Designed miniproteins, single chains, continued (4). Designs and how they scored, part 110

Each design is a single chain, and the fold is of that chain. pLDDT is the mean over its residues in the fold that is shown.

## One batch from the design tools (miniprotein)

Design m15812
Fold by ESMFold2-Fast:
Structure m15812 (fold): chain A 80 residues (1-80)
Amino acid sequence: SLDALFARLAELAAQLGNGAATDRTIAAIRALIAQGRRHEAILLLESMATALVMNAYLQGNRELAAEIAELEREAVALIS
């Protein structure tokens, strides 16, 4: 489910030290979805996921980066 994907994404973001910022962005994505603004929700999700993937690479965690990228792909498919 989208809820499960967002919960996992938030958990991984917390491991990177970005939990609070990611929680706020997920809330904004959910608000955009509720308003029918799905394209803007996808753009915000992609922007957030790109930043998290880059942060994971900078911390030397390529496995975490790959998991975030897969969660993004699955979440985009569910929002589309």
Scores: mean pLDDT 90

Design m15813
Fold by ESMFold2-Fast:
Structure m15813 (fold): chain A 64 residues (1-64)
Amino acid sequence: SPLLEALNLLREAGEYVSDEVTRLLQAADIDDPESVARVLRALAGEAKDPTVRERLIQLAEEAM
């Protein structure tokens, strides 16, 4: 799952996830590629590490 890969990446990098993005993640329809990509883009927008951010953007593109 691209969302599981993203969450593992953020956890290992020690990245912060806001309550707002956590709510988006919990509300996401995992069967809708656009919903998944939206959450991944939101996570990328909050990422401080450029390498983490780039990988999250790639995962969002792959989900569409």
Scores: mean pLDDT 82

Design m15814
Fold by ESMFold2-Fast:
Structure m15814 (fold): chain A 62 residues (1-62)
Amino acid sequence: MEEIEKKVKELNEKAKQYFDEGARLTEEARKNPEKSDELIAKAGDFTRKAAQYIEEAKKLKE
């Protein structure tokens, strides 16, 4: 279904955005030990949301 293809693309785009943000925060945490705990926590939240979008996209492709 074309609708499913569109939703998969949207979810993958959102996943990429969240994953990129998480990666950036993780790099910042590695370079800034003083802020590492809060940055890692935020990065984890973004990465988890990215993973959720990827899983949703996979389920829709089934």
Scores: mean pLDDT 80

Design m15815
Fold by ESMFold2-Fast:
Structure m15815 (fold): chain A 78 residues (1-78)
Amino acid sequence: SDAQKRLISLLSEFKEEVEKEFPGTPLAKDFVAYLDKLKALAETLPDSKVEELLAYFEKNKEEILKEFKEAAKEELKK
């Protein structure tokens, strides 16, 4: 479905952003693994659930990325 393609595309963009900004960190690897699991799940979910997840990630993408970047910066200070 179009919603499924959009969600997978969005999750792939999210993964690319994380890998680009914080390559090789354990936090980034864990988050990338989580996103890969969500992409696999999106392929099996009904369109109604895919649309719900897509809306959630579109609404919260910037905040999630901001929180991730702050956590990653804190890890790099150690």
Scores: mean pLDDT 77

Design m15816
Fold by ESMFold2-Fast:
Structure m15816 (fold): chain A 75 residues (1-75)
Amino acid sequence: SLAELVERVGRLSPEEQLAFLEEVAAAVRPRLTPEERAELDQRLAAVRFLVAQEPERSHELAAAFLEWLAGLLAR
């Protein structure tokens, strides 16, 4: 489930969390419209920036990104 995935991701280091989000983003990217890809890129860049500034927020930021993406894919 999404909740189980979010819990497991929170056990990773901030760097490992970012690497995971990059892999997920790359996997879904071909399925998205150009507008959805632009939003994906902006949200992922924001997560990278914020995690670099405040690594302690990495789980919160990764969870929000994954929840947004799951909603997008569910339509």
Scores: mean pLDDT 87

Design m15817
Fold by ESMFold2-Fast:
Structure m15817 (fold): chain A 85 residues (1-85)
Amino acid sequence: PEYLTLKATVTILGREYDLEIRGETPEEVAERLVKEIKTLIELLDARGEKVEITIKEGSKEVIEAVKKALEELGKELNVEIVIKE
């Protein structure tokens, strides 16, 4: 069985981060992506800033799980989440 893979570019404060996230379920991929983005927001002190995520590769189920998780993250941390495909 192949792992589910998501490739995305995260842009925060004019810096671009290429992420490749793997997981056994869409929900695990979404959880791992959220954790990486939370870490970047904390490291860059980017609370209240705009976070752009450009999804480059992922199955429909992974992309939908990621969108839901990122919407909740934006509410939790009061950051503007912009998702592009």
Scores: mean pLDDT 84

Design m15818
Fold by ESMFold2-Fast:
Parts: structure tokens; C-alpha cells; sequence
Structure m15818 (fold): chain A 86 residues (1-86)
């Protein structure tokens, strides 16, 4: 059942990336176009990972989701800096 575990991991990572993109769209400092472009790039990288063994796939998906989370944290940080200086 290795393929089923891979599909579950891919689906979970895809869901997290889509949720992060939705949060990015809510931030005034991020354009909807930029958020969509970032989402597309991350989903394209995810597609490249499908052929990896389960262990490598898990590590790479974790990194990819981490990149998405990092982008959201940076955007939120920038928004706080802009708001506090007004």
C-alpha cells in the first residue's frame, strides 16, 4: 500500500499549500496574482516529487510545505511592520 500512502501525503501537502495561498490573498501586502503564481509554482514542484520513493517524498513534501509557510510568515511580518509605522 505504498502508492496509497504517497497519494495521501501528496493530497495533504497540496491542501496545505492551497490553504496558505488563501491566507496570502487575505494580506494587503500580497497581490492575488502573486499568491496564485506562488501556489502554481509550489504545485508544479509537488508534481515533480510524485515519482520519488515514500521516504524521500515525505521529506521533500515537508520542505515544500515549509517553504509555503515561510512565505506566509514573511508576508505577515511585512504587514505588521507597515501597520505599526502608520
Amino acid sequence: MEEKKKEELIEEAKKKIEEIAEELKKLPVVSEESAEKAKKSLLEELEKLKELPLEELEKKLELLVGIAEGMLLIAKGVEKLIEKRK
Scores: mean pLDDT 79

Design m15819
Fold by ESMFold2-Fast:
Structure m15819 (fold): chain A 68 residues (1-68)
Amino acid sequence: MVQQLIQQLNDLSQQAVQALKNGDTQKAQQLVQQMIDLARQGIAAHPEGRDELVAALVKQMNSVQNAQ
């Protein structure tokens, strides 16, 4: 379900932001990679939700970048 994938991206993003605030850049990079992999897998499984998943990924990636 696309909505559940969007929620998982949000959860991973929040964990990445916390990792960056704690100075754990390696953990933040791993979490960002998990977000990208999750979005790619989600798009492959749900091509009808591609635009929503891409928008969610971009939004969450910007949240992580702004935390630096």
Scores: mean pLDDT 83

Design m15820
Fold by ESMFold2-Fast:
Structure m15820 (fold): chain A 80 residues (1-80)
Amino acid sequence: MEKGLEEARRAVEEADRAAAEAFAGEGEEARRRGIGLGTGAGLAGIALGVGKVAGDPEFAARMAREALEKGREAAAEGKL
């Protein structure tokens, strides 16, 4: 069963695109949002890699979702 892992991977790809679009905008707010989203996507990618090596795709998917959520929260609050 890797459906959750595939969904998490797609969420990471969407977050990467959103971060790139935010960075294409002008101003510090757009830049901070891009950094927050990009950091979340990066951490989620690491979680997916670690979970794959450990042989626990459900754990990887869960950690990836948590990282993406933290990135979105940081972006919304204007934190890095």
Scores: mean pLDDT 66

Design m15821
Fold by ESMFold2-Fast:
Structure m15821 (fold): chain A 64 residues (1-64)
Amino acid sequence: MGRAVAEELRARALAGDAPVTSPWLSPEEAAVVGALLAADPEVVITDVEVRADGRARFTIRKRA
């Protein structure tokens, strides 16, 4: 699940210049997605929102 979410976010971010926000992810999914996005040289994480239950979502954009 997490890898597919990261690939979808990357594809959406690279398709345009606008920021893209993920769905709310489980803590386990967020760990995988966050690591993959942080390692990607073509995108930057601009925001991370975390809920009290540990769910998180990421906003990313294409790196300038």
Scores: mean pLDDT 82

Design m15822
Fold by ESMFold2-Fast:
Structure m15822 (fold): chain A 61 residues (1-61)
Amino acid sequence: SHMEQIDAEVREALGLIGVAIAANAPGSTPEDVIEVGDRIAEQTGSEKAREYAREAAERLA
């Protein structure tokens, strides 16, 4: 249904926001950001959070 699609998209968007918050948090390491992305991907079923977390971690070098 349309509602199920919207719910999935909202969960994905919130997951990406969570990764962004982790990447910008004072004292976060690249490993912390990757762990957050992995947890969000496992909970939401979306690999985009994991992909975004890897990209964000690379920028924290």
Scores: mean pLDDT 78

Design m15823
Fold by ESMFold2-Fast:
Structure m15823 (fold): chain A 60 residues (1-60)
Amino acid sequence: MIVTKTENQTLQVAPPPSGQDLESYLEYTKKIDGKDVKVEVKSVHNAATGETNITTTYTT
């Protein structure tokens, strides 16, 4: 069976210098209990609030 789990985190960090990339995406495969799990991490920095939102999705 395919199982999907999503986790969300919010962090307050210093903003990067103006004109830099405010979004990043990382995808990799991780083994959990002998199974290949797809892990997706999305990070979005909101310059107006100084918050960075991180969303991590796990798909088996």
Scores: mean pLDDT 66

Design m15824
Fold by ESMFold2-Fast:
Formats: structure tokens, C-alpha cells, sequence
Structure m15824 (fold): chain A 100 residues (1-100)
């Protein structure tokens, strides 16, 4: 359902924010990247809630580009978690398209 897709994306956004908070004291560059990713997910969520899937896909693409450009600033464990979040988000956006 669309509600479940939105719920899963909210969990990913919250997870990115939590990772940023945990990194903020020891790796401020990683924290900045993670907060920018969380902000892009927030914008993607707003567009999905409004039925604008084309804009939602655009924000997902920006998040993927930001990750690839900055993944060397993240620890391997954090980078793997972000990659898993991006893969789940792509699947969720594709499922949202089937419901529209």
C-alpha cells in the first residue's frame, strides 16, 4: 500500500538522521553528507505524498549522486548501510509507481 511505502521511507530518513547524529562528534564530514541525504529523502517523501513521482525520482537520483561523490567520506559500515537504504528506496519508488 502507499501508506506502507511512505512508512518505510520515513524509517530510512530517520535512519540517515540518526547516523548523522552519531557521526557528528567524530566525523563531521560524514555527518554533513548524511544530513544532506536525509534532507533529499524528506523532499522525495513530500513529492510521493503529493503524487509527484517524477520529482520523487529526481530527488532519489540526486541522493544516489551525492552518495557516490562522497562515499569515501563515510566509514565502510556506514557506506554499506546508506547503499542498502538507497536500494530499498529505489524498490519503494518503483512500487509506488505501480499504485499510481
Amino acid sequence: SMKEIIRRLIIIEAGLTLLAMLESQTNPEAAEVLMELSNLFSKMLDHIKNGDLDSAKSYLEKAKELFEKNKDKLSPKVAKKVEEYLEEAEKLVKEAEKLS
Scores: mean pLDDT 89

Design m15825
Fold by ESMFold2-Fast:
Structure m15825 (fold): chain A 72 residues (1-72)
Amino acid sequence: AEAARNAAEALRAAGPDSVYTPEQIRGLAEGLVASGALTPEQADELIKRVGGGPATAQELADALRELAERQA
């Protein structure tokens, strides 16, 4: 929960209007699984939530925060 929330904050700090490609989103999800912040199933849900298209940092941050809160 905390690690996913911290990742969301880092995305916002880097630039909320920054656009991330599906490939970059997959890399982010993989990193979060490796760190123990997300399960592989949650990482798949994150990718699915952005609809397979590009997403802004704000959209990714909101999705990560929601996943962290739903696991609490």
Scores: mean pLDDT 73

Design m15826
Fold by ESMFold2-Fast:
Structure m15826 (fold): chain A 61 residues (1-61)
Amino acid sequence: EELARLEAELEKIVKEINDIVSKRKAQGKLPTEEETKKILELSDKADELVHRIAELRRQAA
């Protein structure tokens, strides 16, 4: 259950980043400074989740 929750959270973060990038790309523009900071924050959270998921998978193996 914990592993599934973390994987779902990671997927949501990735989708949010992709939505920001895709929206701006469709407008022919780069993300704003605020959006870029948001992407960096989301990327940091995703990195933490990836490490936690790897740890749980290692423990289950």
Scores: mean pLDDT 81

Design m15827
Fold by ESMFold2-Fast:
Structure m15827 (fold): chain A 73 residues (1-73)
Amino acid sequence: MTEITPEGAGALQGLAREYGPQNATRVASAALKKEGPIGKEELIEAAVEVLGLDEEEVRRIAEEGEEAYRKAL
């Protein structure tokens, strides 16, 4: 089974766009330590924990990334 869902992939792209690829990699690495499929919520939680960012702001960026990714498919 794919470790990162399509929703998670979109969220990760949004985070990379806003906070840069190094910060997105840290978030992805933290999320991948969790059990099960990694979606939008797992990446938002990891971003808040790893980057110390506001959850509402991270959620907005992740949702914008998911929407852009969905439109690109």
Scores: mean pLDDT 76

Design m15828
Fold by ESMFold2-Fast:
Structure m15828 (fold): chain A 74 residues (1-74)
Amino acid sequence: LSEEDIERAKKAADEAEKAGHYRIAGTVYDGLGKVYEKLGKKEQAKEWYKRASDAYRKAGFTEQADIAEKKAKE
């Protein structure tokens, strides 16, 4: 993933969340967390996993929210 791919993903997630598509926003935020984790950017990865957890929770995906929350704490 390039920096431009990351920026596009951030914009897509923001638009999805504003539109009330919390499930889609959650999956994109979770993906961003994984990308930042692979880049060794632990603090940024935790931030994205926290956003994913919040979005999944709003969407009613409790299991995915719990998993993302655990990743945010590690």
Scores: mean pLDDT 83

Design m15829
Fold by ESMFold2-Fast:
Formats: structure tokens, C-alpha cells, sequence
Structure m15829 (fold): chain A 135 residues (1-135)
């Protein structure tokens, strides 16, 4: 379907971003290692969510939605713990990532696959902007 084609495109972008961030972390080329790790985790979670949506795997979708909510909570905790060490722009982007992770989880839980794909797209775009600030 058109939704599955869009999901495949966004998933490929999430995988590319995850690989880019992973390489930068391994090479010690990151300005904010904890934020880079959060971007890697979020990009990986988007990849898993979109794969489960494409595969129409309801059991995996339930597990992924729980994982997205837990990741959003971890990102909120990172912002609170390290706010004095992070730029305001990085904080704002991390807060938006956490919000979009929760919105993606809600869309998945409600079976709103069009909203899930659109939220995943915005999430990947936000993660790319955050990656530019931490590389």
C-alpha cells in the first residue's frame, strides 16, 4: 500500500541515521555522547516500529509501543539530569523527540497506522536535526 511504501522509506532513513550515529560514537567524534546514544536508540526504535507496521505484526507492535514510552521517559530523565551541560537547542530537540516517541506509541496502540507513519517521519526529521547538533 501507499502507507507501506512511505513506512519503508522512513525506515531506511532511520537505519542510515542509526548507522551514522553508531560510527560517530565508535570513532569518538560526538560532542554529546549521551545525546548521541539517545538518538541511536530512538532511530533503532523507529526502525523496529515501522518494520512491525509493514509486517502487520500486532504482538511486536505492542512490545514496540511499550519500548517507545520507556525510551521517551529515559530521554526526559537525561534532559533533567544534564540540562546544565546541554545547549537550549539540544534540550528543545530532545523534548520534542520524547513527545514524538509517545505520540508514535499512542498511534500504534490505537491502530492509527497513517498517524504512526506520519509521526515516525517527523521523529526521524527531528532526530536528524538533533544529530547535527551532537556530531
Amino acid sequence: SKIDEEARKIRKEAVRLAFEIWQAIMEGKVKYPLVASAVLSAATAVHRALKALIDKNEEELRQVAEGLRKLAEFIDDLVEKYKDKLSPEVIELMQKVAELLRELAEAIENGDYERAVQTAKELVETLKKLAEKVL
Scores: mean pLDDT 90

Design m15830
Fold by ESMFold2-Fast:
Structure m15830 (fold): chain A 82 residues (1-82)
Amino acid sequence: SLGTGVQTTTYEDGTVTTGTSTTRDAEEGAQTAVEAARLSAEESGGEVLEAEVTVDGDVGTARVVVKGSGGYVTEGVTTVTS
């Protein structure tokens, strides 16, 4: 089944952005979000400090902390349901 994913990104300056997307299942969606964040960090010359996937029933949560090449730290949280 298709579910809805919600992503929240918190920047080091306290700015928060929220997006929504459709995902296939909770665990797969959360893992895909982590992989996308890793690729984005590599393309921008950044470093992934933390990456975590948790699954609670039909809810998956992906958390990624990235340090950019300029030293800025961003935290992204993606929550998906199946």
Scores: mean pLDDT 67

Design m15831
Fold by ESMFold2-Fast:
Structure m15831 (fold): chain A 64 residues (1-64)
Amino acid sequence: SPEDLVKKFKEELEKNRNASKAEIAELVRQAFNDAQKENLSQDELNKFHAEVQKLLSELNEEQA
């Protein structure tokens, strides 16, 4: 489900809290590939993308 994918991505971010921006970008890429393989609806994909962007925004504020 999109919620499970968000939880997985959040867990990966927590494990890699001190990771470089390039490493975070790779995690985002992997998460999007996982979401694509799940054949989610467009609404579910949009919600997943929004949650990922929110988590990245929060991380960037803390990592600045």
Scores: mean pLDDT 76

Design m15832
Fold by ESMFold2-Fast:
Structure m15832 (fold): chain A 85 residues (1-85)
Amino acid sequence: MVEELLEKGRRIVEETERRARETLDRREAVLEEASGTVEAIGLAVEATVERIKKDEKLKEERKKKGEKDKLESEKKYKEFLEEKE
């Protein structure tokens, strides 16, 4: 049965080729999805950097206000100590 052996051989090759093609197609889809994700991450990183820059500016402003409040409190305490003399 030479025809049966040839058909079986051809089926194995076709099945292997189909499996390889399905794997490649899935890989291409994953790469396209990953590319979109990388772009989204890039935008999120830019937004995060801008937010950190804003937070650093707010932290500097709070530090300056805290130092001013501390100086005012120290001045008031010094005046209180002078009155207690």
Scores: mean pLDDT 74

Design m15833
Fold by ESMFold2-Fast:
Structure m15833 (fold): chain A 87 residues (1-87)
Amino acid sequence: MSKELAEREAELMIRELEELIPTLKEEILSSPRPEAALAAAEILVVAGEYLLREAEEAGVDEELLRRLREAIERLREAIEEAKKELE
């Protein structure tokens, strides 16, 4: 991935995750298919980790990489909270 493309995709992913995370637990728990909603969120973590690796290899700025890591970590936290409620 080019550095320019990786920067744009990282910024977009951060925005999407920051928008999603505050309501994610509620959306999963209120879903007619909570397990499917949970699986979709877990796929998003995998996609985020892949993008993070690509961005690191492309030489994206450490500040942007840190923001992306933080967003992915918050996503994982929301998923774990939802899993705990579904147990």
Scores: mean pLDDT 86

Design m15834
Fold by ESMFold2-Fast:
Structure m15834 (fold): chain A 73 residues (1-73)
Amino acid sequence: SDLEEAMQKVVEQLEKEIRDAIKNKDIKKLQEILKSLEALLVIAQARNYTDLAERLQKLIEEVKEAIKKIEAE
């Protein structure tokens, strides 16, 4: 699916942005990324893109944990 391939490329870019935001302790950027990941997860689940949905769920939990860790510092 062209949509699935496009979404995979967006997720790859978001993974890079997550790493940079964690390194910079940028909570606002992590919160923006979290909203984007949650929106993509809704689409992936609705379309039964199972592997993509699992990848998005793992990234969502990673971002949530990173925000908690930075807020605790």
Scores: mean pLDDT 90

Design m15835
Fold by ESMFold2-Fast:
Structure m15835 (fold): chain A 72 residues (1-72)
Amino acid sequence: ISAAIAALAAQKSLSLSAASIATIANLVAANVNAPASAIATALSNAVIAGKITAAQALVGIDVAQALQAAIA
């Protein structure tokens, strides 16, 4: 998950700190069996809490979709 977040962030020309990658990875991992709406809500709550930016949340959504597709 962390490697996938870093790779997708690089593809989108985003620079992520280790803390931001960990926050996104933990939220995606905690919600991997949940519907996409739950993952989006968790990431939105992290943005509201000031833990990640909206752009970083979009990377998390893309990684979650790719992960769910890979395990389906």
Scores: mean pLDDT 70

Design m15836
Fold by ESMFold2-Fast:
Structure m15836 (fold): chain A 81 residues (1-81)
Amino acid sequence: MREEIDRAAKRGAEEVAKIARTKSDQEVADKIVELTREAKRRLGPEGAEVVMNAALSAAARAGVSRETLQKAAREGQDILD
């Protein structure tokens, strides 16, 4: 389980970093929310939180705006609750 969570987090972060180069900030935010929802279904809420945080960190490093990331984090947190 933990290895599956770490692998999902790594793949999510890589995907987010890749799309951040060619897509709008909003499209990156939508992808983070999608990854969070999918991870919750497959790995549960704790695993999904790890995936979401890794994706948010990757997007921040890729230059996605703080405001967009805060909105994505809030929407992702609503999915986890």
Scores: mean pLDDT 85

Design m15837
Fold by ESMFold2-Fast:
Structure m15837 (fold): chain A 70 residues (1-70)
Amino acid sequence: SMQELRDHLSLLVTREANRMVTEHGASHDQVNEFVQRVRRAYEQMRAQGEFDPETLERRIREIREQVLRS
């Protein structure tokens, strides 16, 4: 269901944000940028009907890497 998918996304985002801080020393600004970019990606995929959990998880990892390197 959409609710289960949203719950799964929230869990993944929370876990990655925590990992960014605890394992990579990410700043508050980096965590905020990560969350905003993931939210935008999710909304775009949802609006286009191209939602695939595997693609979303890959996008989350790509966004994390980009934010941590900035």
Scores: mean pLDDT 79

Design m15838
Fold by ESMFold2-Fast:
Structure m15838 (fold): chain A 90 residues (1-90)
Amino acid sequence: MAEERLKKIEEEAVKKANELFSDPQKLQEYIDKILKEEPSLEGRLKAEAAHEVYYKKLIDEGIDPVTAKKNLEHEKEHREGLRERIIKEA
């Protein structure tokens, strides 16, 4: 149940970030809004999922893919850790 909810939250953040990728200011505003409205592990999970979209898009477009891949792995590790903490607290 909690895992399904977190998956949906991540998918929503990924979808929104993909829509905003061409405007980095709007993407940052979206992330800032999440953190302001949800200053929680769940809010951080959403923000990190959105950052993963940004790095994945850079990889897909061939824009510094080596650095982007390293950043993606770091965000993914942090997101997995947050996910575990949220599930444990549920």
Scores: mean pLDDT 75

Design m15839
Fold by ESMFold2-Fast:
Structure m15839 (fold): chain A 58 residues (1-58)
Amino acid sequence: GAAEALAAGRRGAASLAANGEDAGAKAVQMYGERAAEEGWDAEKGQRASTRAAALAGA
C-alpha cells in the first residue's frame, strides 16, 4: 500500500544520502512525506518509492 511504498522511498532516500546524493535524498523524502500528509493514492507513493530505490540501487 501507500505506507509500504513510502517506507521503501525513505530507505532509498537514506541510501542516496549515504552515497553523497543529499539533494536527491532530500527531494524524495519531502515528496514521500507530502504524499502521506495529503493522502495521495498508492500509485503516486509507489512511483516516488520506485524512483528512490532505482537511484539507490545504481
Scores: mean pLDDT 62

Design m15840
Fold by ESMFold2-Fast:
Structure m15840 (fold): chain A 102 residues (1-102)
Amino acid sequence: DLKKKLIELIKQGVSIEEIIKQIPDPEVQKALRDLKKAIDEAVKLLEKNKDFDEKKRFLERTRKTLINMLQLESLSPAEAIDMATSFVRMELAILKLIEKKE
């Protein structure tokens, strides 16, 4: 089960880049690359603002969201990852709005 393998790798703290190397599914690889890009943008913004506590909380929330989406039987592995990316993009949009109002 691809979802079970993804959940185990995420729980073990394996990086998204390393997970991409281990998963030979092109749709899952694309979804993981899109997720990593969104995470990297949010992390860069939080690091620029020196909000290291929020960065830690953000990464833990993202990990938990990804695992929760992967546990939904109605979603494919790629769809579950894309849902997690949508949550990350929403949080990033909120962070950018807060920065622009200051």
Scores: mean pLDDT 86

Design m15841
Fold by ESMFold2-Fast:
Structure m15841 (fold): chain A 75 residues (1-75)
Amino acid sequence: MVIDEEILEKMRKLGEEQLEKLREMGFSEEMIELAREIWEGIINQDKEKIIESAEKIVEMLGESKEEVDILKKSL
């Protein structure tokens, strides 16, 4: 199914606005880049990219591996 280019453009703009909010909240540029990779993965339906970027965020936060397992199960 071909996604409407107008919808993709709106989703990209929304993603950039959310990333800017994360930057304003004091998140590191490395974390913002990983969040961007997750958002682009969602837009492009790239499950591998979403999982890899999420695993890096969890590693950086020292959070439990269980959060990544939930994401893998939902994809």
Scores: mean pLDDT 70

Design m15842
Fold by ESMFold2-Fast:
Structure m15842 (fold): chain A 85 residues (1-85)
Amino acid sequence: SEAEALMRLSALSLMGIAVEAIKRGDEKRFNEALKALLELGKKSDPETQSVINEIAKRLEEAKKKKASPEEMEEILREGRAMLEA
């Protein structure tokens, strides 16, 4: 549906913002993007919510380990694939 497509696009946008925040060391922006992503997940169907929660977990782990730009690109690629499945 259109609502599902818009939800996925919003999730992709927030994931990109979170990754960019990690790259810049912007903890406040990262936390705001992560919170918005999780809130978006709560308004989604159960399958999409599960995917968003998994993406959020990967983003938190990436921030904690100070993941490389290459690892960040991989998280974006995998997250997009999960949301499109």
Scores: mean pLDDT 82

Design m15843
Fold by ESMFold2-Fast:
Structure m15843 (fold): chain A 96 residues (1-96)
Amino acid sequence: SEARERIPPLIEGLTHPDPAVRAAAALGLADILSSLPVEEARQLLLEHKEQLRPPLLAALTDPDPRVRTAARYLLEVISIVDPEFAAEILAEVRAA
């Protein structure tokens, strides 16, 4: 699907040197996941879970508050789609 093709470049965007691009990437991922049927969003997230984990953790602790806010919104969307993955991310952020 079109959504599957958009996910990898958005995950890459989370590590872009421009904080505006990192924030836009997090919002773009949240938009895709929230616009799909929950089963498709969950499968898509499962397929990219390990690629998403490190840049998402970094974005949640980003020096730019816009990136942190966008990443928190993405995590909120993830908590609806895959609550177990969201709990794993929250545990890792709290441990750091």
Scores: mean pLDDT 87

Design m15844
Fold by ESMFold2-Fast:
Structure m15844 (fold): chain A 76 residues (1-76)
Amino acid sequence: MKEKLEEAKRLAEEAARSTDTAEAQRLLREAGKLLEPVDPRLAEGLLAAADLQNLPFIRMAAREAAEHAERQLEKL
């Protein structure tokens, strides 16, 4: 669990910094899959955001995902 949360945070942070929509979309989807066991609703939201193909929205969703993963790590 902890390793998956750390990887999800890393992927989400990379997505938030990406200047390429396709890369940000891929990274956000990977982060969403890793967060599904922790928060299935958040994971669904992240996958939906990735499908919009809007870089600013993907980056915003990625920042929220990174913050969520960090808070879950604090609880462990």
Scores: mean pLDDT 81

Design m15845
Fold by ESMFold2-Fast:
Structure m15845 (fold): chain A 77 residues (1-77)
Amino acid sequence: SDKEEALKLAEEIAKEKLESDERIESIEVTLEGDTLIVKVTDKETGKVGEARIPALGATREHIEDAVEGAVKKALEL
């Protein structure tokens, strides 16, 4: 389904971000109904940043923006 494809894409983007940024402890992506939820944990503080976007029609750019937003919240950037 479109939502499952969006989740898979978000998991791939999250994995790439986690591997590229040593400040990040973890990135968790979940699908709750029609919403993709991205949770990023700061390695130093344990602070969690969260972003939520609609899964239906989510583009790569929408997902990348959500991941970056969650990262900024977690890292207090």
Scores: mean pLDDT 86

Design m15846
Fold by ESMFold2-Fast:
Parts: structure tokens; sequence; C-alpha cells
Structure m15846 (fold): chain A 96 residues (1-96)
């Protein structure tokens, strides 16, 4: 599954990034998913940043959000979201 492949890529990236970059990555992913789902991206981003201080909690949060998006979005919307998340991962890796 492309969704499961993305989750694995995000989890590997979180393992490899320094804490400050990891927190920003989690916040950005949460904001993008919140926007796609019609939620408040600022509020969801703030909550995600708090949870991102713990690596396992960050992984659980991102995994849950990606799976929820996969269940809620159309195929076209999901593909656009996956591409945006991949872009965010690439930017985070450049800052590491």
Amino acid sequence: SEVEALIEEVERTLDELPPEVRKELVERIARVIARALGWDPERVGEIARIHAEDLEEAKDLVRGLIRLAAESLSEEELQALIEEIRRIIEEARRRA
C-alpha cells in the first residue's frame, strides 16, 4: 500500500532527525492533514508539536492522522496529500 509505505518512510525519517527538526516535521504533517480534512490546522499543529517531544508518541500521532486521511479523502485528494507530505520530508532531511 502507498499509504503504508508513506507511514514507514515518515517513521524512519523521525528516527533519523534531530529533535528540533522532528518536532517541526510532525507539526507540518499534522497541519497539512488537518487542512485536507477541514480541521483547524493551527490548533492541530499546536497539539501535534506538544506530542512530538516523545518519539513514539510522534510516530503514533502521525500514523493515526495518515490512516484517518486515507479513510476520509478521495483517491485524488489522498495522492495530493501524499506528494505534499513527501515534499515536507525532503525539506526536513535537508535541515538535519
Scores: mean pLDDT 87

Design m15847
Fold by ESMFold2-Fast:
Structure m15847 (fold): chain A 60 residues (1-60)
Amino acid sequence: MTGTIRVSGEAKVGDVVTVTFADGSTGRGVILEVEGDYATVRVVLADGTVVTIRAKIIKT
């Protein structure tokens, strides 16, 4: 499962972000790792399920 995150400035480990998924749904996440233009993000879904995804970083 992939998503995107939008950040103002530099993405950092521990940042709280909104993840947008391909289906247009969103989840609240925390950056665990930054890997170039991608981040590993732990996301909590609306039902309380926790998933780890790789998300593309979009700078604004």
Scores: mean pLDDT 79

